# Designs tried in a protein design run: designed miniproteins, single chains. Part 13

Each design is a single chain, and the fold is of that chain. pLDDT is the mean over its residues in the fold that is shown.

## One batch from the design tools (miniprotein)

Design m447
Fold by ESMFold2-Fast:
Structure m447 (fold): chain A 90 residues (1-90)
Amino acid sequence: KKSLIEQVRRNVDLADYHLIVNKDLEKAAEHLLKAADLLEELGLNETAEQVRELVDLAREYLKKGDTEMAKLSLGSAIALARKAVDELEK
């Protein structure tokens, strides 16, 4: 369980790094999908589904050239994943 939480945190931190520092939204999305798979293994199925939906939404915005809305969707996914694992450790 703790190892899975650490893997979620690592993937979310990598997504945040790619989103804010590298400006690589597709790499951010890839790491968020890995985090969603790990959240599902933790039994957080609803949060995993919400993260996947936000990644799909971000990819649709990128297809339309709406980079700012894509960034907001990925940022929301990062915040949701972080909150979910923080609540598990309380």
Scores: mean pLDDT 87

Design m448
Fold by ESMFold2-Fast:
Structure m448 (fold): chain A 75 residues (1-75)
Amino acid sequence: SAMRKKIEELAKQIVEAALQAKRAQDAGDEEAKKAYEEKVKELVKQLKTAAEKAGLSDDEVQEIEKRVLAELAAA
Protein backbone atom coordinates (compact mmCIF):
# COMPACT_ATOMS: atom_id res chain seq x y z
CA SER A 1 0.00 0.00 0.00
CA ALA A 2 1.00 3.65 -0.36
CA MET A 3 1.26 4.08 3.41
CA ARG A 4 3.52 1.02 3.77
CA LYS A 5 5.78 2.39 1.02
CA LYS A 6 5.95 5.74 2.84
CA ILE A 7 6.93 4.00 6.10
CA GLU A 8 9.66 2.00 4.31
CA GLU A 9 10.93 5.20 2.64
CA LEU A 10 11.08 6.98 6.03
CA ALA A 11 13.01 4.01 7.49
CA LYS A 12 15.55 4.24 4.64
CA GLN A 13 15.89 8.02 5.15
CA ILE A 14 16.56 7.47 8.88
CA VAL A 15 19.36 4.99 8.08
CA GLU A 16 20.89 7.37 5.50
CA ALA A 17 20.75 10.41 7.82
CA ALA A 18 22.24 8.40 10.72
CA LEU A 19 25.07 7.16 8.48
CA GLN A 20 25.72 10.76 7.36
CA ALA A 21 25.87 11.83 11.04
CA LYS A 22 28.44 9.06 11.70
CA ARG A 23 30.52 10.13 8.66
CA ALA A 24 30.40 13.76 9.82
CA GLN A 25 31.56 12.69 13.31
CA ASP A 26 34.44 10.67 11.80
CA ALA A 27 35.42 13.75 9.72
CA GLY A 28 35.28 16.05 12.78
CA ASP A 29 32.42 18.10 11.28
CA GLU A 30 30.41 18.91 14.43
CA GLU A 31 27.90 21.19 12.63
CA ALA A 32 27.07 18.57 9.97
CA LYS A 33 26.80 15.86 12.65
CA LYS A 34 24.31 17.97 14.64
CA ALA A 35 22.24 18.74 11.52
CA TYR A 36 21.97 15.04 10.58
CA GLU A 37 21.19 14.02 14.18
CA GLU A 38 18.32 16.57 14.22
CA LYS A 39 17.11 15.17 10.87
CA VAL A 40 17.11 11.64 12.33
CA LYS A 41 14.96 12.85 15.26
CA GLU A 42 12.46 14.50 12.89
CA LEU A 43 12.28 11.42 10.62
CA VAL A 44 11.77 9.09 13.62
CA LYS A 45 8.83 11.24 14.78
CA GLN A 46 7.35 11.13 11.26
CA LEU A 47 7.80 7.33 11.07
CA LYS A 48 6.08 6.76 14.44
CA THR A 49 3.21 9.09 13.48
CA ALA A 50 2.78 7.38 10.09
CA ALA A 51 2.87 3.91 11.71
CA GLU A 52 0.24 4.92 14.30
CA LYS A 53 -2.03 6.44 11.62
CA ALA A 54 -1.61 3.30 9.47
CA GLY A 55 -2.76 1.19 12.45
CA LEU A 56 0.41 -0.89 12.66
CA SER A 57 0.66 -3.24 15.65
CA ASP A 58 3.37 -2.78 18.29
CA ASP A 59 5.06 -5.89 16.85
CA GLU A 60 5.15 -4.39 13.32
CA VAL A 61 6.60 -1.10 14.66
CA GLN A 62 9.25 -3.06 16.62
CA GLU A 63 10.18 -5.04 13.46
CA ILE A 64 10.75 -1.75 11.57
CA GLU A 65 12.89 -0.40 14.44
CA LYS A 66 14.93 -3.64 14.53
CA ARG A 67 15.53 -3.44 10.75
CA VAL A 68 16.75 0.18 11.03
CA LEU A 69 19.12 -0.78 13.87
CA ALA A 70 20.37 -3.83 11.92
CA GLU A 71 21.11 -1.69 8.82
CA LEU A 72 23.01 0.81 10.99
CA ALA A 73 25.00 -2.01 12.66
CA ALA A 74 25.85 -3.48 9.21
CA ALA A 75 27.28 -0.13 8.02
Scores: mean pLDDT 81

Design m449
Fold by ESMFold2-Fast:
Structure m449 (fold): chain A 89 residues (1-89)
Amino acid sequence: MLTREMVDEAIQVGDNAPFSDSLFEGGRTLADRVGLSLAQLVEVGRRLGSSRIYGGDPGINAQGLLDEVRRGEISFDAFAREVERVLAE
């Protein structure tokens, strides 16, 4: 089950990563923890209407999605529900 603590941990991993990896590590950490691919995590963002899904690198898009969840632009409950839906597919 996805928890707020998992999102917070993923964001902290991204924030503390070396500059070369910092844009990717948060998204990858969360995807791995919940059993999604990075592409599936980006798809969650698309379904939720994320403004941070610009195209290009999926790691950057995933990090942008985590920032939206952290800021409350996307509610944690909506995010968790969509992650569980994608996992069930």
Scores: mean pLDDT 69

Design m450
Fold by ESMFold2-Fast:
Structure m450 (fold): chain A 82 residues (1-82)
Amino acid sequence: MKLFFTDKNGKVHEIDLSKSKKEITEEVLKFVEEEAKLYNLSEETIEELKKSMKETVEENYDNPEKLKESLEILKRVLEESS
């Protein structure tokens, strides 16, 4: 199963949930960092977002619905902060 997320610039990111927990975590954290940087967030905020998402992925790596919801919430929070 794959999750698809569109960043602020319209680039589609794929997260393959059939990969290992480590690979899923790395791909999600990369997406979070890249997205947060597009909104010019502070380093402190980026660190907090990465920490929260790492915990979410490690707890829910086998639950694609929760991972998708968490990333959509992140996008909404970033958009509302603009």
Scores: mean pLDDT 75

Design m451
Fold by ESMFold2-Fast:
Structure m451 (fold): chain A 58 residues (1-58)
Amino acid sequence: MDDTARVLRAASEAIKELEEKGLSPLEAVQLVGDTLRENWGKPPSEVEEALRKLAEES
């Protein structure tokens, strides 16, 4: 199973939830990114690239 796809889905849902609570898209992406790094050490490069793209869209 593609672990990267599952992590990206969970990250996207977390970002949306944080935005609904009043965080900006950039703040939500940064918080989710920090959480992933804390739990995984360094997320796969594909996950970090996707988070970067989401931050650039904010």
Scores: mean pLDDT 72

Design m452
Fold by ESMFold2-Fast:
Structure m452 (fold): chain A 70 residues (1-70)
Amino acid sequence: SERERLAEEILRLVEETLREFLSPEQAEERLRAFRELLERLLERGASVEELERLKRGVELLREQLREQAE
């Protein structure tokens, strides 16, 4: 489904971002927490539009981290 595809894309972006800035152990721990949050969001009936906004937010945060989190 489109919701499942978007959720997978969001998880990949988060994983890549976490691996870039954190140790493997810290990245894995935070990815698990984010996965739980995303699953709860899906259980609550998050729309495709809501997931698209979340994806854009993650992309924006990733760019900000690259520029500001020195």
Scores: mean pLDDT 82

Design m453
Fold by ESMFold2-Fast:
Structure m453 (fold): chain A 67 residues (1-67)
Amino acid sequence: GPAAERAAHEALLADLRRKLEAARAQGLISDEQVEALLATARALFAEGRSPEEVGEAVDRLGVRLLL
């Protein structure tokens, strides 16, 4: 149901945040890039995108922000 989907999305966002914060700690990305990627993931989940589609979009945006 909607509550279970919301909990799953929140868990995926928490996992993504940990990975992005690890990359920031290594000097690979900025604080602004972390928040931009998380905001994009949240927006896509709000639009009803699947976890797989969100992951692909975040990866593509991350590459563009770094390069």
Scores: mean pLDDT 77

Design m454
Fold by ESMFold2-Fast:
Structure m454 (fold): chain A 58 residues (1-58)
Amino acid sequence: NLKKKIAEEIEKYIEEKGGVTPEELKEFLLKYPEIKEEVEKIKNEEELIDFLIKLKES
């Protein structure tokens, strides 16, 4: 499952950095063409968190 693999890579990125801003996380997510359209629709931090939860649950 590609979305689950991306979610795991995001978690590792956050852990290695010791924390990221919503802007940094959104930039990281935009590197994945498979989810780029969904990421571009994210307007705020709450929607970003909801997206990450859905991605992890996939």
Scores: mean pLDDT 78

Design m455
Fold by ESMFold2-Fast:
Structure m455 (fold): chain A 57 residues (1-57)
Amino acid sequence: PLNRAEIREYLAERFPHFSEAELERLARLLTGKSLEDLDVLASITHSAANLERLLTG
């Protein structure tokens, strides 16, 4: 499982248009996920709002 810093780095590289606030919130929600889980989520949507909805909805 990835820690918050690793997830934040992944998200910043994959989604360069996300704000710092969006990156921090998503990294918090995704802490403990595997790289494979992150790749699957990234393939579904490029929207921070949609990612957050998938994780909390």
Scores: mean pLDDT 80

Design m456
Fold by ESMFold2-Fast:
Structure m456 (fold): chain A 87 residues (1-87)
Amino acid sequence: ERERLRELLENAIYVARELKDEGALKLAEELLEKLERGEELSEEELRRLRLEVDILDGLVLIMKAVGLASEELVERAERARRLAEEL
């Protein structure tokens, strides 16, 4: 479903940018551009996206534990993770 994938990618881009994770940011941006062109994401691309979102969520939880995560960062990471579970 295109709208859910877009929301997932937009939240993943925000989180990756805040964490300065250049690899995750590049992946999410490339996949968002592909969706905007009307292209379907492959099963391998969706699997890779899910793994990167899981990693980002884990990093945000660590940052939250040490008081470095904003409310928006936590909320967007949780939203991306929930959407990725539906892939």
Scores: mean pLDDT 86

Design m457
Fold by ESMFold2-Fast:
Structure m457 (fold): chain A 56 residues (1-56)
Amino acid sequence: EELEKLAKRLRKLADIYEKIAKTYEQSPSPENQELAKIYRELAEVLRKLADELEKK
């Protein structure tokens, strides 16, 4: 199903976003700290969405 392929892509994207978030967390910049939070939240949302797509 197309949804299964999308779920796999979303999981890969989530892994990439976690790596990006960790990179931004190394910066003391408030802007980079905010970006780190956003990318971590996006990664979690993408994983939950992938789980839901596999159920539907």
Scores: mean pLDDT 82

Design m458
Fold by ESMFold2-Fast:
Structure m458 (fold): chain A 62 residues (1-62)
Amino acid sequence: SLEEMIEEAKKRIEELYKKGASVEEIQTELARFLAELAARGASAEELMKIANEAMDLIDELS
């Protein structure tokens, strides 16, 4: 579901943040994850919602 994809994106971001990854490294991983979801058939609307929620988390952690 869209909600599960958002939670997976947030989990990946939090794991990288805990390991001391830079904002650029976290953004790169988010871009890779979104490309993977697109390849698996996620819609543009779903990808935008996931990106917005994930970017909000990155901003909160930065």
Scores: mean pLDDT 85

Design m459
Fold by ESMFold2-Fast:
Structure m459 (fold): chain A 55 residues (1-55)
Amino acid sequence: SMEEREKRREKIREYLKKLFPNASEETIDITLELIMRDPEREEAALKTYEQLKKL
């Protein structure tokens, strides 16, 4: 659903902000858009976020 995709987008955005704390919001948004274009990248980023969240 669109709601599930938006939740995944938010999780990946949080992951990117953790990896690049000094990056601008614009840089984060561009990177997020590139990730969300590729289902393999989206899944890889989401898995990494879930692993980081457990630490």
Scores: mean pLDDT 80

Design m460
Fold by ESMFold2-Fast:
Structure m460 (fold): chain A 111 residues (1-111)
Amino acid sequence: SATEARIAALRAEVLALLREIARLALSNPKASEAQKNEVAALLEEVAGLIDEMVAAVRAGDLERARELRERAREVLERILAIVNAVDPAVGKEIAALAERILALLDEIIAL
């Protein structure tokens, strides 16, 4: 359907932005291995929450989708806190990517 094609396109954009956050955070020489491992685990958590949110949208459960979107925002804020402690300039770039992800999630919920 046109709706499924739009969900797939928006999800692909979100995954590309998450990959860019991973590239910026996990390649940073200022970050410890422990910090990189924590960010990697949190990125996997965000990806899982987004998949659950998309499933909720497909099921017509918009209340659940909004709850999962808010949980994704909280995990992105945890990633941002770790990165800002290491490199505030990279943190600023990741903050902009996180805002774009949340806007795309809101577009999926509005379908």
Scores: mean pLDDT 93

Design m461
Fold by ESMFold2-Fast:
Structure m461 (fold): chain A 62 residues (1-62)
Amino acid sequence: GKVLAEATMPVPKLSEEELELREGDRVLVLEEVDENHALVENLKTGERGIVPKSALRVLEVL
């Protein structure tokens, strides 16, 4: 299943592969990239990119 998560802090976009998030943004976790990073979709904007898993709090497993 997919994982629904929330950004617990602002996330800057530092490269083209990364995604900018605001605190409180809801994301769908699509894939785990590595131990510390995940590919997510921002549910408000529909944008996709890589974010640090430490910036996310899991809300629900879908």
Scores: mean pLDDT 86

Design m462
Fold by ESMFold2-Fast:
Structure m462 (fold): chain A 59 residues (1-59)
Amino acid sequence: SMERLKESIETSELVKDILQEKIKKLGAKAGQGVPGVGNGKTLEEVKKDVEEARKKLEE
C-alpha cells in the first residue's frame, strides 16, 4: 500500500538524519580526542558507533 511505502520512506529519512548527525558529532569528537585518526577508526569503535546509532533508532 502507498501509506506503508510512505511510512518506510519517512523512517529511512529519519534514520538518515540521525546517522548524519551522529557522523557529524563523531567527526568533531575525532578531531578533539582520537590519536591516529589518519588510519581511520578501529573495528571496535565502528561497532560501538553502529550500536549507539541502533539504540537511538529504537528509542
Scores: mean pLDDT 61

Design m463
Fold by ESMFold2-Fast:
Structure m463 (fold): chain A 99 residues (1-99)
Amino acid sequence: SNIKEAEELNEQGRLAMARGEYEKAIKLFEEALKLTEESDKKLRAEILYNLGHTYFLMGEYEKAIEYYEKALSLLEEDDPLRKEVEKNLELAKKKLEEK
């Protein structure tokens, strides 16, 4: 199914990110997003968070902030992922100020 393929691409993206293959990770996450529907809010939020984290690791803090905010917009108020995204969003904003 498209959802299962999106989940598999998201996992491949995480592995590429962990290996420092950031451009490959971005491409995998973007392809994963294309396979999701608007109703797949949780999976889309996870992929958007992973895109933001990849940009953060590249030092692209403005793009990281954009993707983190997009991820937060899709997460329920009580979702534990919100706390992780908010912490990384704050860190990315702090990195921009240190410039």
Scores: mean pLDDT 90

Design m464
Fold by ESMFold2-Fast:
Structure m464 (fold): chain A 59 residues (1-59)
Amino acid sequence: SEAEELLKKGEEAFKKGDYKAALEYALQSFRLIPSDSKDLDLLKRTLELMFKAQEKLKE
Protein backbone atom coordinates (compact mmCIF):
# COMPACT_ATOMS: atom_id res chain seq x y z
CA SER A 1 0.00 0.00 0.00
CA GLU A 2 1.02 3.65 -0.35
CA ALA A 3 1.06 3.99 3.44
CA GLU A 4 3.48 1.05 3.73
CA GLU A 5 5.74 2.55 1.02
CA LEU A 6 5.83 5.90 2.82
CA LEU A 7 6.59 4.17 6.13
CA LYS A 8 9.51 2.31 4.52
CA LYS A 9 10.88 5.60 3.14
CA GLY A 10 10.53 7.14 6.59
CA GLU A 11 12.34 4.21 8.23
CA GLU A 12 15.19 4.54 5.70
CA ALA A 13 15.40 8.30 6.33
CA PHE A 14 15.58 7.63 10.09
CA LYS A 15 18.43 5.13 9.59
CA LYS A 16 20.34 7.78 7.60
CA GLY A 17 19.86 10.37 10.38
CA ASP A 18 17.35 12.47 8.44
CA TYR A 19 14.85 12.77 11.28
CA LYS A 20 12.87 15.60 9.68
CA ALA A 21 12.26 13.54 6.52
CA ALA A 22 11.48 10.47 8.66
CA LEU A 23 8.81 12.43 10.56
CA GLU A 24 7.32 13.85 7.32
CA TYR A 25 7.07 10.36 5.74
CA ALA A 26 5.57 8.92 8.94
CA LEU A 27 2.93 11.69 9.05
CA GLN A 28 2.04 11.11 5.38
CA SER A 29 1.77 7.36 6.02
CA PHE A 30 -0.45 7.95 9.08
CA ARG A 31 -2.82 10.17 7.05
CA LEU A 32 -3.34 7.34 4.53
CA ILE A 33 -4.23 4.65 7.10
CA PRO A 34 -8.05 4.29 7.25
CA SER A 35 -9.58 5.13 10.65
CA ASP A 36 -11.33 1.71 10.61
CA SER A 37 -8.14 -0.15 9.65
CA LYS A 38 -7.48 -3.55 11.26
CA ASP A 39 -3.76 -3.27 10.41
CA LEU A 40 -2.61 -2.48 13.94
CA ASP A 41 0.97 -3.44 13.02
CA LEU A 42 1.17 -0.70 10.38
CA LEU A 43 -0.39 1.82 12.78
CA LYS A 44 2.03 0.85 15.58
CA ARG A 45 5.11 1.08 13.35
CA THR A 46 4.00 4.45 11.93
CA LEU A 47 3.36 5.91 15.41
CA GLU A 48 6.67 4.53 16.72
CA LEU A 49 8.54 6.18 13.84
CA MET A 50 6.73 9.49 14.49
CA PHE A 51 7.66 9.40 18.19
CA LYS A 52 11.30 8.41 17.59
CA ALA A 53 11.79 11.12 14.95
CA GLN A 54 10.17 13.75 17.20
CA GLU A 55 12.44 12.68 20.08
CA LYS A 56 15.55 13.20 17.93
CA LEU A 57 14.32 16.58 16.64
CA LYS A 58 13.86 17.88 20.23
CA GLU A 59 17.62 17.69 20.82
Scores: mean pLDDT 80

Design m465
Fold by ESMFold2-Fast:
Order: sequence, then C-alpha cells, then structure tokens
Structure m465 (fold): chain A 63 residues (1-63)
Amino acid sequence: TPEQRLDELVAELQKLIDEGAPLEEIMRAVARFQREMETLPPELQARGWRRVDALLAEYEAKR
C-alpha cells in the first residue's frame, strides 16, 4: 500500500541516522525519498515530509 511504501522510505532514512551515516549518505537518501514521495498521494507526502523533517532535526541535534 502507499502507507507501507511511506513507512519503508522513512524507516530507510531512520536507519541511516541511527547508524550515524555520513551527511552525504543522508542527503542521498533524502533525495531518493523526495523522488519516491512524488509517486504517493498528497496526504501521505505531507505526512512523510513532517516525519523526515523531525528526523533531520534529530540528526542535526546529534552533530
């Protein structure tokens, strides 16, 4: 389902952040997330970006 796809994409980014991946790898994952999000309904896009924004804030706070 589109919701499962969103959860997969967010989980992929969360995993990289939890592993302390380099910024370049995080940004590459965000670029892929952006591309994939364009295939999902607008409601899920808004929800996905809110979740990613929170994850990126968490990553920045740990630097």
Scores: mean pLDDT 79

Design m466
Fold by ESMFold2-Fast:
Structure m466 (fold): chain A 63 residues (1-63)
Amino acid sequence: LLEEAERLFEEGVRAYKQGDYEKAAELFRKAAELAEQAGAPATRVVGLRLLSIGAEIDAELAK
């Protein structure tokens, strides 16, 4: 992954741990977009997209 994608992933994990699931989902989504643009393996990009979807589900359940 590009350094920027890794940084967004770390910020997403931090947001998720503090219960800010909406922010975590957005950060994981951006990390996936940057990873794809950087030519990261498809497995890495799919993993980041799944994390974003999971955080979106958690955000809806927390409402």
Scores: mean pLDDT 81

Design m467
Fold by ESMFold2-Fast:
Order: C-alpha cells, then structure tokens, then sequence
Structure m467 (fold): chain A 55 residues (1-55)
C-alpha cells in the first residue's frame, strides 16, 4: 500500500505538469515522498489534495 500510494503520487506529479497545476504537482510529489517513507496517512492526505487540483 505504501508503494501503491507512492506510485499514485508520481501519477499526480505527471498530471499536475500536464495540466499546468503547480499545486497538483507539489501535492503529488509530497504523496510520493510520504509513500516512500511509509507514512500512509500523509500520503493519502496529499493524494487527495493533488486530485482536487488535477481532477
């Protein structure tokens, strides 16, 4: 699940870049970092925020 959250965070970074959303890219990156660190709560929080900025 931590690896899955990191992978989704990486997807958020790509989506943010494609849509020109700096907030989406930033939150995607933070979700990736938190997922790699095993912080599931922080990763989910940033994934939700990234999703709000990229759809």
Amino acid sequence: SAEELARRGEGGVRAGRALGSEEGERHGQKAYDAGKAGDLEEARRHLALAGQHVG
Scores: mean pLDDT 80

Design m468
Fold by ESMFold2-Fast:
Structure m468 (fold): chain A 73 residues (1-73)
Amino acid sequence: MLEKEIEELEKRLEKDPEDVKAWAELAVKYAEAGEIEKAEEYLRKAAERVGPMDVEGWMYVLKAAVAITTARE
């Protein structure tokens, strides 16, 4: 259930606000919900927090960007 997945990701961010994966996954979930502006905001927050050598973090940011692009259609 999408709502429960969003709640679980928000709880992860309450424990670790620098969790790039959680920010990126929230962007994906909001894109799936059709909330494109909110998804773009969360993608921006993930991109702001990803480190220059964090390959895994960048992969999640790219996944979220693709999800937002797909949802816009």
Scores: mean pLDDT 79

Design m469
Fold by ESMFold2-Fast:
Structure m469 (fold): chain A 106 residues (1-106)
Amino acid sequence: MLEKAKKLLEEGKKLILEEKYEEAIKLFEEAIELGKEDKKLLAEALTNLGIAYLYLEKYEEAIEAFEKALELDPENKVALANLGKAYLYLGKYEEAEEYFKKAKEL
């Protein structure tokens, strides 16, 4: 199960580079289900899921994914910075500033 989850995570990352965001989301969701025992893999899959949602302009779904990633890895700079971007795109400038500041201070 874990080796399949790792493969799906890497394939999903490649799909993001190819701008195939909806296909990437599908692979990240499968990686999350299969990799539940690996906290590090879950945090990385959730972070990449959030990034894919950001590219699709699904900012609320992106925020949920990044918040779940930060529950697993509170010092995840990528998740913090992108959570700031999601709030910025929603016009929530105060929340955006807080997350950008946290990402910079790590």
Scores: mean pLDDT 88

Design m470
Fold by ESMFold2-Fast:
Structure m470 (fold): chain A 67 residues (1-67)
Amino acid sequence: MDDEGARHVGRLAREQALADGLSPEAAEEVGRLMAEAYRAAVEGRDEETERLLEQARRLMEEARRRQ
C-alpha cells in the first residue's frame, strides 16, 4: 500500500534528521513532509511533490541554522 511506503520514507527521513542534530519536533515535520511528498509522487502530482520536497529542504536548512 502507498501508506506503508509513505510511512517508511517518513520514518527514515525523521531518523536521518535526528541523526543530523535536528530537534524531535523539526525531525517529525521533516518526516511528515517527506511522507506526503512520497504519496504525491505515487499519485503523479509532480507539482505537489516538488513543493513538499522544497519545504522539507528549507525546514532542514533553517533548523540547522537555528542550532
Scores: mean pLDDT 80

Design m471
Fold by ESMFold2-Fast:
Structure m471 (fold): chain A 58 residues (1-58)
Amino acid sequence: EPRRIVEEALKAVEKSEKSGKYLSEEEQEIVRRALEVTDPESPAYQRLLEQLKKNEEK
């Protein structure tokens, strides 16, 4: 199940990048949950964290 939440978070990030729009409140929550189960040293963790930070600074 942790693998599924990470995949959902990465899809949300990809859609945000393609549309140029910020993450929705629901997508932000998915990304936060994915960060809890992802290795902090992985490229995926860094990508998720960067998108969440961009969304918070909107």
Scores: mean pLDDT 75

Design m472
Fold by ESMFold2-Fast:
Structure m472 (fold): chain A 57 residues (1-57)
Amino acid sequence: MELTSEQIEEARELEEKLNEAASLPDKEESEKKIQELGEEAAKSENPEIKAIGESAL
């Protein structure tokens, strides 16, 4: 999975960003960041990232 390994790394990075956003003490800022990340990921051409984005929305 040479080419898909880079896509997997991108997906892991997105998951870390989502987890960090979810851990924010400010509920409104947390929800806004999660929604922003999810919407941007859902519009991605990378199927792994798109699936994560759909899950976050």
Scores: mean pLDDT 74

Design m473
Fold by ESMFold2-Fast:
Order: structure tokens, then sequence, then C-alpha cells
Structure m473 (fold): chain A 66 residues (1-66)
């Protein structure tokens, strides 16, 4: 139903906000980290960016149905 799609969309929009905020935070502290910590942080950012692209794709698919 439309209401179920709207609930799913709300969850995905919340997840997008969490991922965007986490990426922003990690990127902002990156210059203050050691080289080893920077490498680990960059790997985490890359993983989060991949998840964010999947979340954005799902949002676009749901928005077309609402």
Amino acid sequence: SKKELERELAVLLARRTVLESAIYFLESILPSLSPEEQAKARETIARMRRELEEVKRKIEELEKKI
C-alpha cells in the first residue's frame, strides 16, 4: 500500500541522513588522525559511501511508486 511504501521511504531517508552525517564527521577529523588511523577511516568512509549509494537507489525506486 502507499502507506507501507511511505514508511519504508521514511526509514531509508533516516538511514541516508545517518550515513551522510557519519561520512561528514569522519572526513572532518581525517587530517587530525595518524597515517594508520587515516587508512582505516578512509576504508570506513568508502564502505559507508557504497551503502549510501544503495540507499539513494532504493529511495529513487520507492519515490517512483509513491
Scores: mean pLDDT 89

Design m475
Fold by ESMFold2-Fast:
Structure m475 (fold): chain A 55 residues (1-55)
Amino acid sequence: SEEEIEKGIKAGENAIKVGELLKSPVAIKYGREALEAAKKGDAETALKYSHKAGG
């Protein structure tokens, strides 16, 4: 749904910001993967990668 896609985009953006703050290339990579998946409409994959970026 559009709401799930928007949540995925925000989660990916937040993961990138946190990764930049922590200077973690892996977190930034997963955050970018989450954002890309969300933009493709794959909310499930977006949430999975955003979780990996934040964990």
Scores: mean pLDDT 78

Design m476
Fold by ESMFold2-Fast:
Structure m476 (fold): chain A 56 residues (1-56)
Amino acid sequence: SEAEELGRRIGRELAKKGMTPDEAARAAVDHAKTQFSDKEAKLAGNAAYRAALEER
């Protein structure tokens, strides 16, 4: 989904800046809530968490 793609992008960018997966997920949820439903914002957060974890 568009929200999940946004989440993956945010997760990768923030992980490269040294943020933890939890911090990246929180930032992605906050950003996604400005554009998407709460349900989709949660999906963006989950996507950001996984993307940040994989960036290692």
Scores: mean pLDDT 84

Design m477
Fold by ESMFold2-Fast:
Structure m477 (fold): chain A 87 residues (1-87)
Amino acid sequence: SRLEELRERLLSLPKEEQVDVLTAALLNEEAPEHLSEEGKKLLEELKKLSTSEIFSLVPEELREEVIEREVEAGVEKLVEGVNKVTK
């Protein structure tokens, strides 16, 4: 299946890039500059998936780290939004 192909590509990346790609895909953000070309290509493919499909690709060992980074990024966006409105 396409999801299995994408999972294999994800697992071929360094662990830190796996977290960065998954987090960026879930948040629908642009690729971080430090990502490899393969990581950037995979991110574009993952962005075409639903949030549920992307989350299903997260390895169990990375699930906590990905969730923590997504929550942290979400909090930063809320803080930035509040600062823009109150300025």
Scores: mean pLDDT 75

Design m478
Fold by ESMFold2-Fast:
Structure m478 (fold): chain A 62 residues (1-62)
Amino acid sequence: SSEKERKEKLLEKIRLEAEGGMLVMKASSEGLGLSEEEGRRLIEEGRRKAEELEREGEELLK
């Protein structure tokens, strides 16, 4: 039970950090005067990296 609890907490932390990263990328795209298409691609790339980070977190706990 303690191992499962640690795993869930670590995955949640990874998700929160990834979400924060996406928000930073969105704010950066808005501040840098990027085109709507460029901003959208940057946000999508951040989302993809967030999913990758979540998967890596799961691998670390196997």
Scores: mean pLDDT 66

Design m479
Fold by ESMFold2-Fast:
Structure m479 (fold): chain A 58 residues (1-58)
Amino acid sequence: SLEEINRQLRELLEEAKRLKAEGGSEEELQKVIDEAAALVPDPVSQRVVRADMREAIE
C-alpha cells in the first residue's frame, strides 16, 4: 500500500512536470497536485505533498 502510494505520487509528479513543460494551465497543475494530496489522508501530510510537488515542478 505505501509502496503503491509512493509509485502513484511519483507518476503524478512526472505528469505535473510534463504539464508545466508543455505550458499547461495553473488549474490543470493544481488538479494534478490535489490528486496527489488526496492519496494521503492526513491534512498535514497533504500540505507537505502539495508543497513538495510545487517545489519539484520548478
Scores: mean pLDDT 82

Design m480
Fold by ESMFold2-Fast:
Structure m480 (fold): chain A 65 residues (1-65)
Amino acid sequence: SAVIDEMEAIAREGLAAGKSVEEIARELEKLFRERAPDLSFDEMHAVMVAGGEIIRRVREEAERR
């Protein structure tokens, strides 16, 4: 999914830039809101699930700073 790939990029760049988990989560939410009108219901569900996993990983990596 192009949206999931973009979310992964935002998470990686945010972590590298020293952004907080809340800042990264806000950027991911913004991307989702911008792309949601172009997604099917099944695609929206997949993106939401992936977003949760990305935030979990971001929290873990931020803890290791």
Scores: mean pLDDT 83

Design m481
Fold by ESMFold2-Fast:
Structure m481 (fold): chain A 72 residues (1-72)
Amino acid sequence: MEEEIERAAAEAALRAAKEKAAELGIELPAETAEELAEQLRELAERDPEAAREILEAAVRAGREAAAAVLAA
């Protein structure tokens, strides 16, 4: 179950981050949570507000996905 929760959270976070980045006109070519973390760190140095919005969207989506798996 932990692996299922982690997978669902990571997938949801990646999707939400890429969607928010696209809305902000930012290219975020991350395919894994690790790549996403690195790209957000770089973005935070250039545009901390955009990085914050993307991170908040990713965290929210991941949390919701994890809760959904636990509720199932």
Scores: mean pLDDT 80

Design m482
Fold by ESMFold2-Fast:
Structure m482 (fold): chain A 64 residues (1-64)
Amino acid sequence: MSVEELEERARELVDAGLSKEQAARIVAREGLAAGVPLEDIVRAIARALGLSRETATRIVREAL
């Protein structure tokens, strides 16, 4: 799973009616399960959803 695939997945979830936080939590879990590095998941979530790096890092750590 690539960073670009995680970014697209996050946008699809928001477009489907999920909140940015719900989309971020789902993408964090999917990325971790796929073995994507933590920094790449944080970057994908922050970029796709317009979240700060600090907020994205918190969500990814909560998904661990």
Scores: mean pLDDT 85

Design m483
Fold by ESMFold2-Fast:
Structure m483 (fold): chain A 68 residues (1-68)
Amino acid sequence: GKSEEILKIIEEVVKKNPDASKEELIKKIVEELKKKGFSQEEIDYVETLLNSLSDKEFEAVKKRLLEK
């Protein structure tokens, strides 16, 4: 579904940018979502969710994605 597509985009952005900051990764994820034709409402929702994660929580998710 759409959530699986979004997660795949997040995974690909993280793998391409393993040393990027939370802010840089969120920006790149937003750019890829726009490129894939997601609506502005959907992009804003994803950006809000990612920004709601603490730096520690975001780093944990990032490490998990890089281990694949």
Scores: mean pLDDT 82

Design m484
Fold by ESMFold2-Fast:
Structure m484 (fold): chain A 65 residues (1-65)
Amino acid sequence: MVSEEELDAEVTEALGLIYLAIGKLEKNPEDRAEAYEKAAQLFEQAPGSEDLARIARENAEKAKK
């Protein structure tokens, strides 16, 4: 039904969402920035997640301030 590449993209997006959630819950600014940066990298690898990648990147940059 889905190609192996599409299945990998779905898993990558799910991991990105997990890291995005970790970033929202994290109290330490450095750990929060790291979680958001990982989420952004994962969303950048998943086709169709460009908006989520942008949101994660913005949150990572905001946390690094």
Scores: mean pLDDT 77

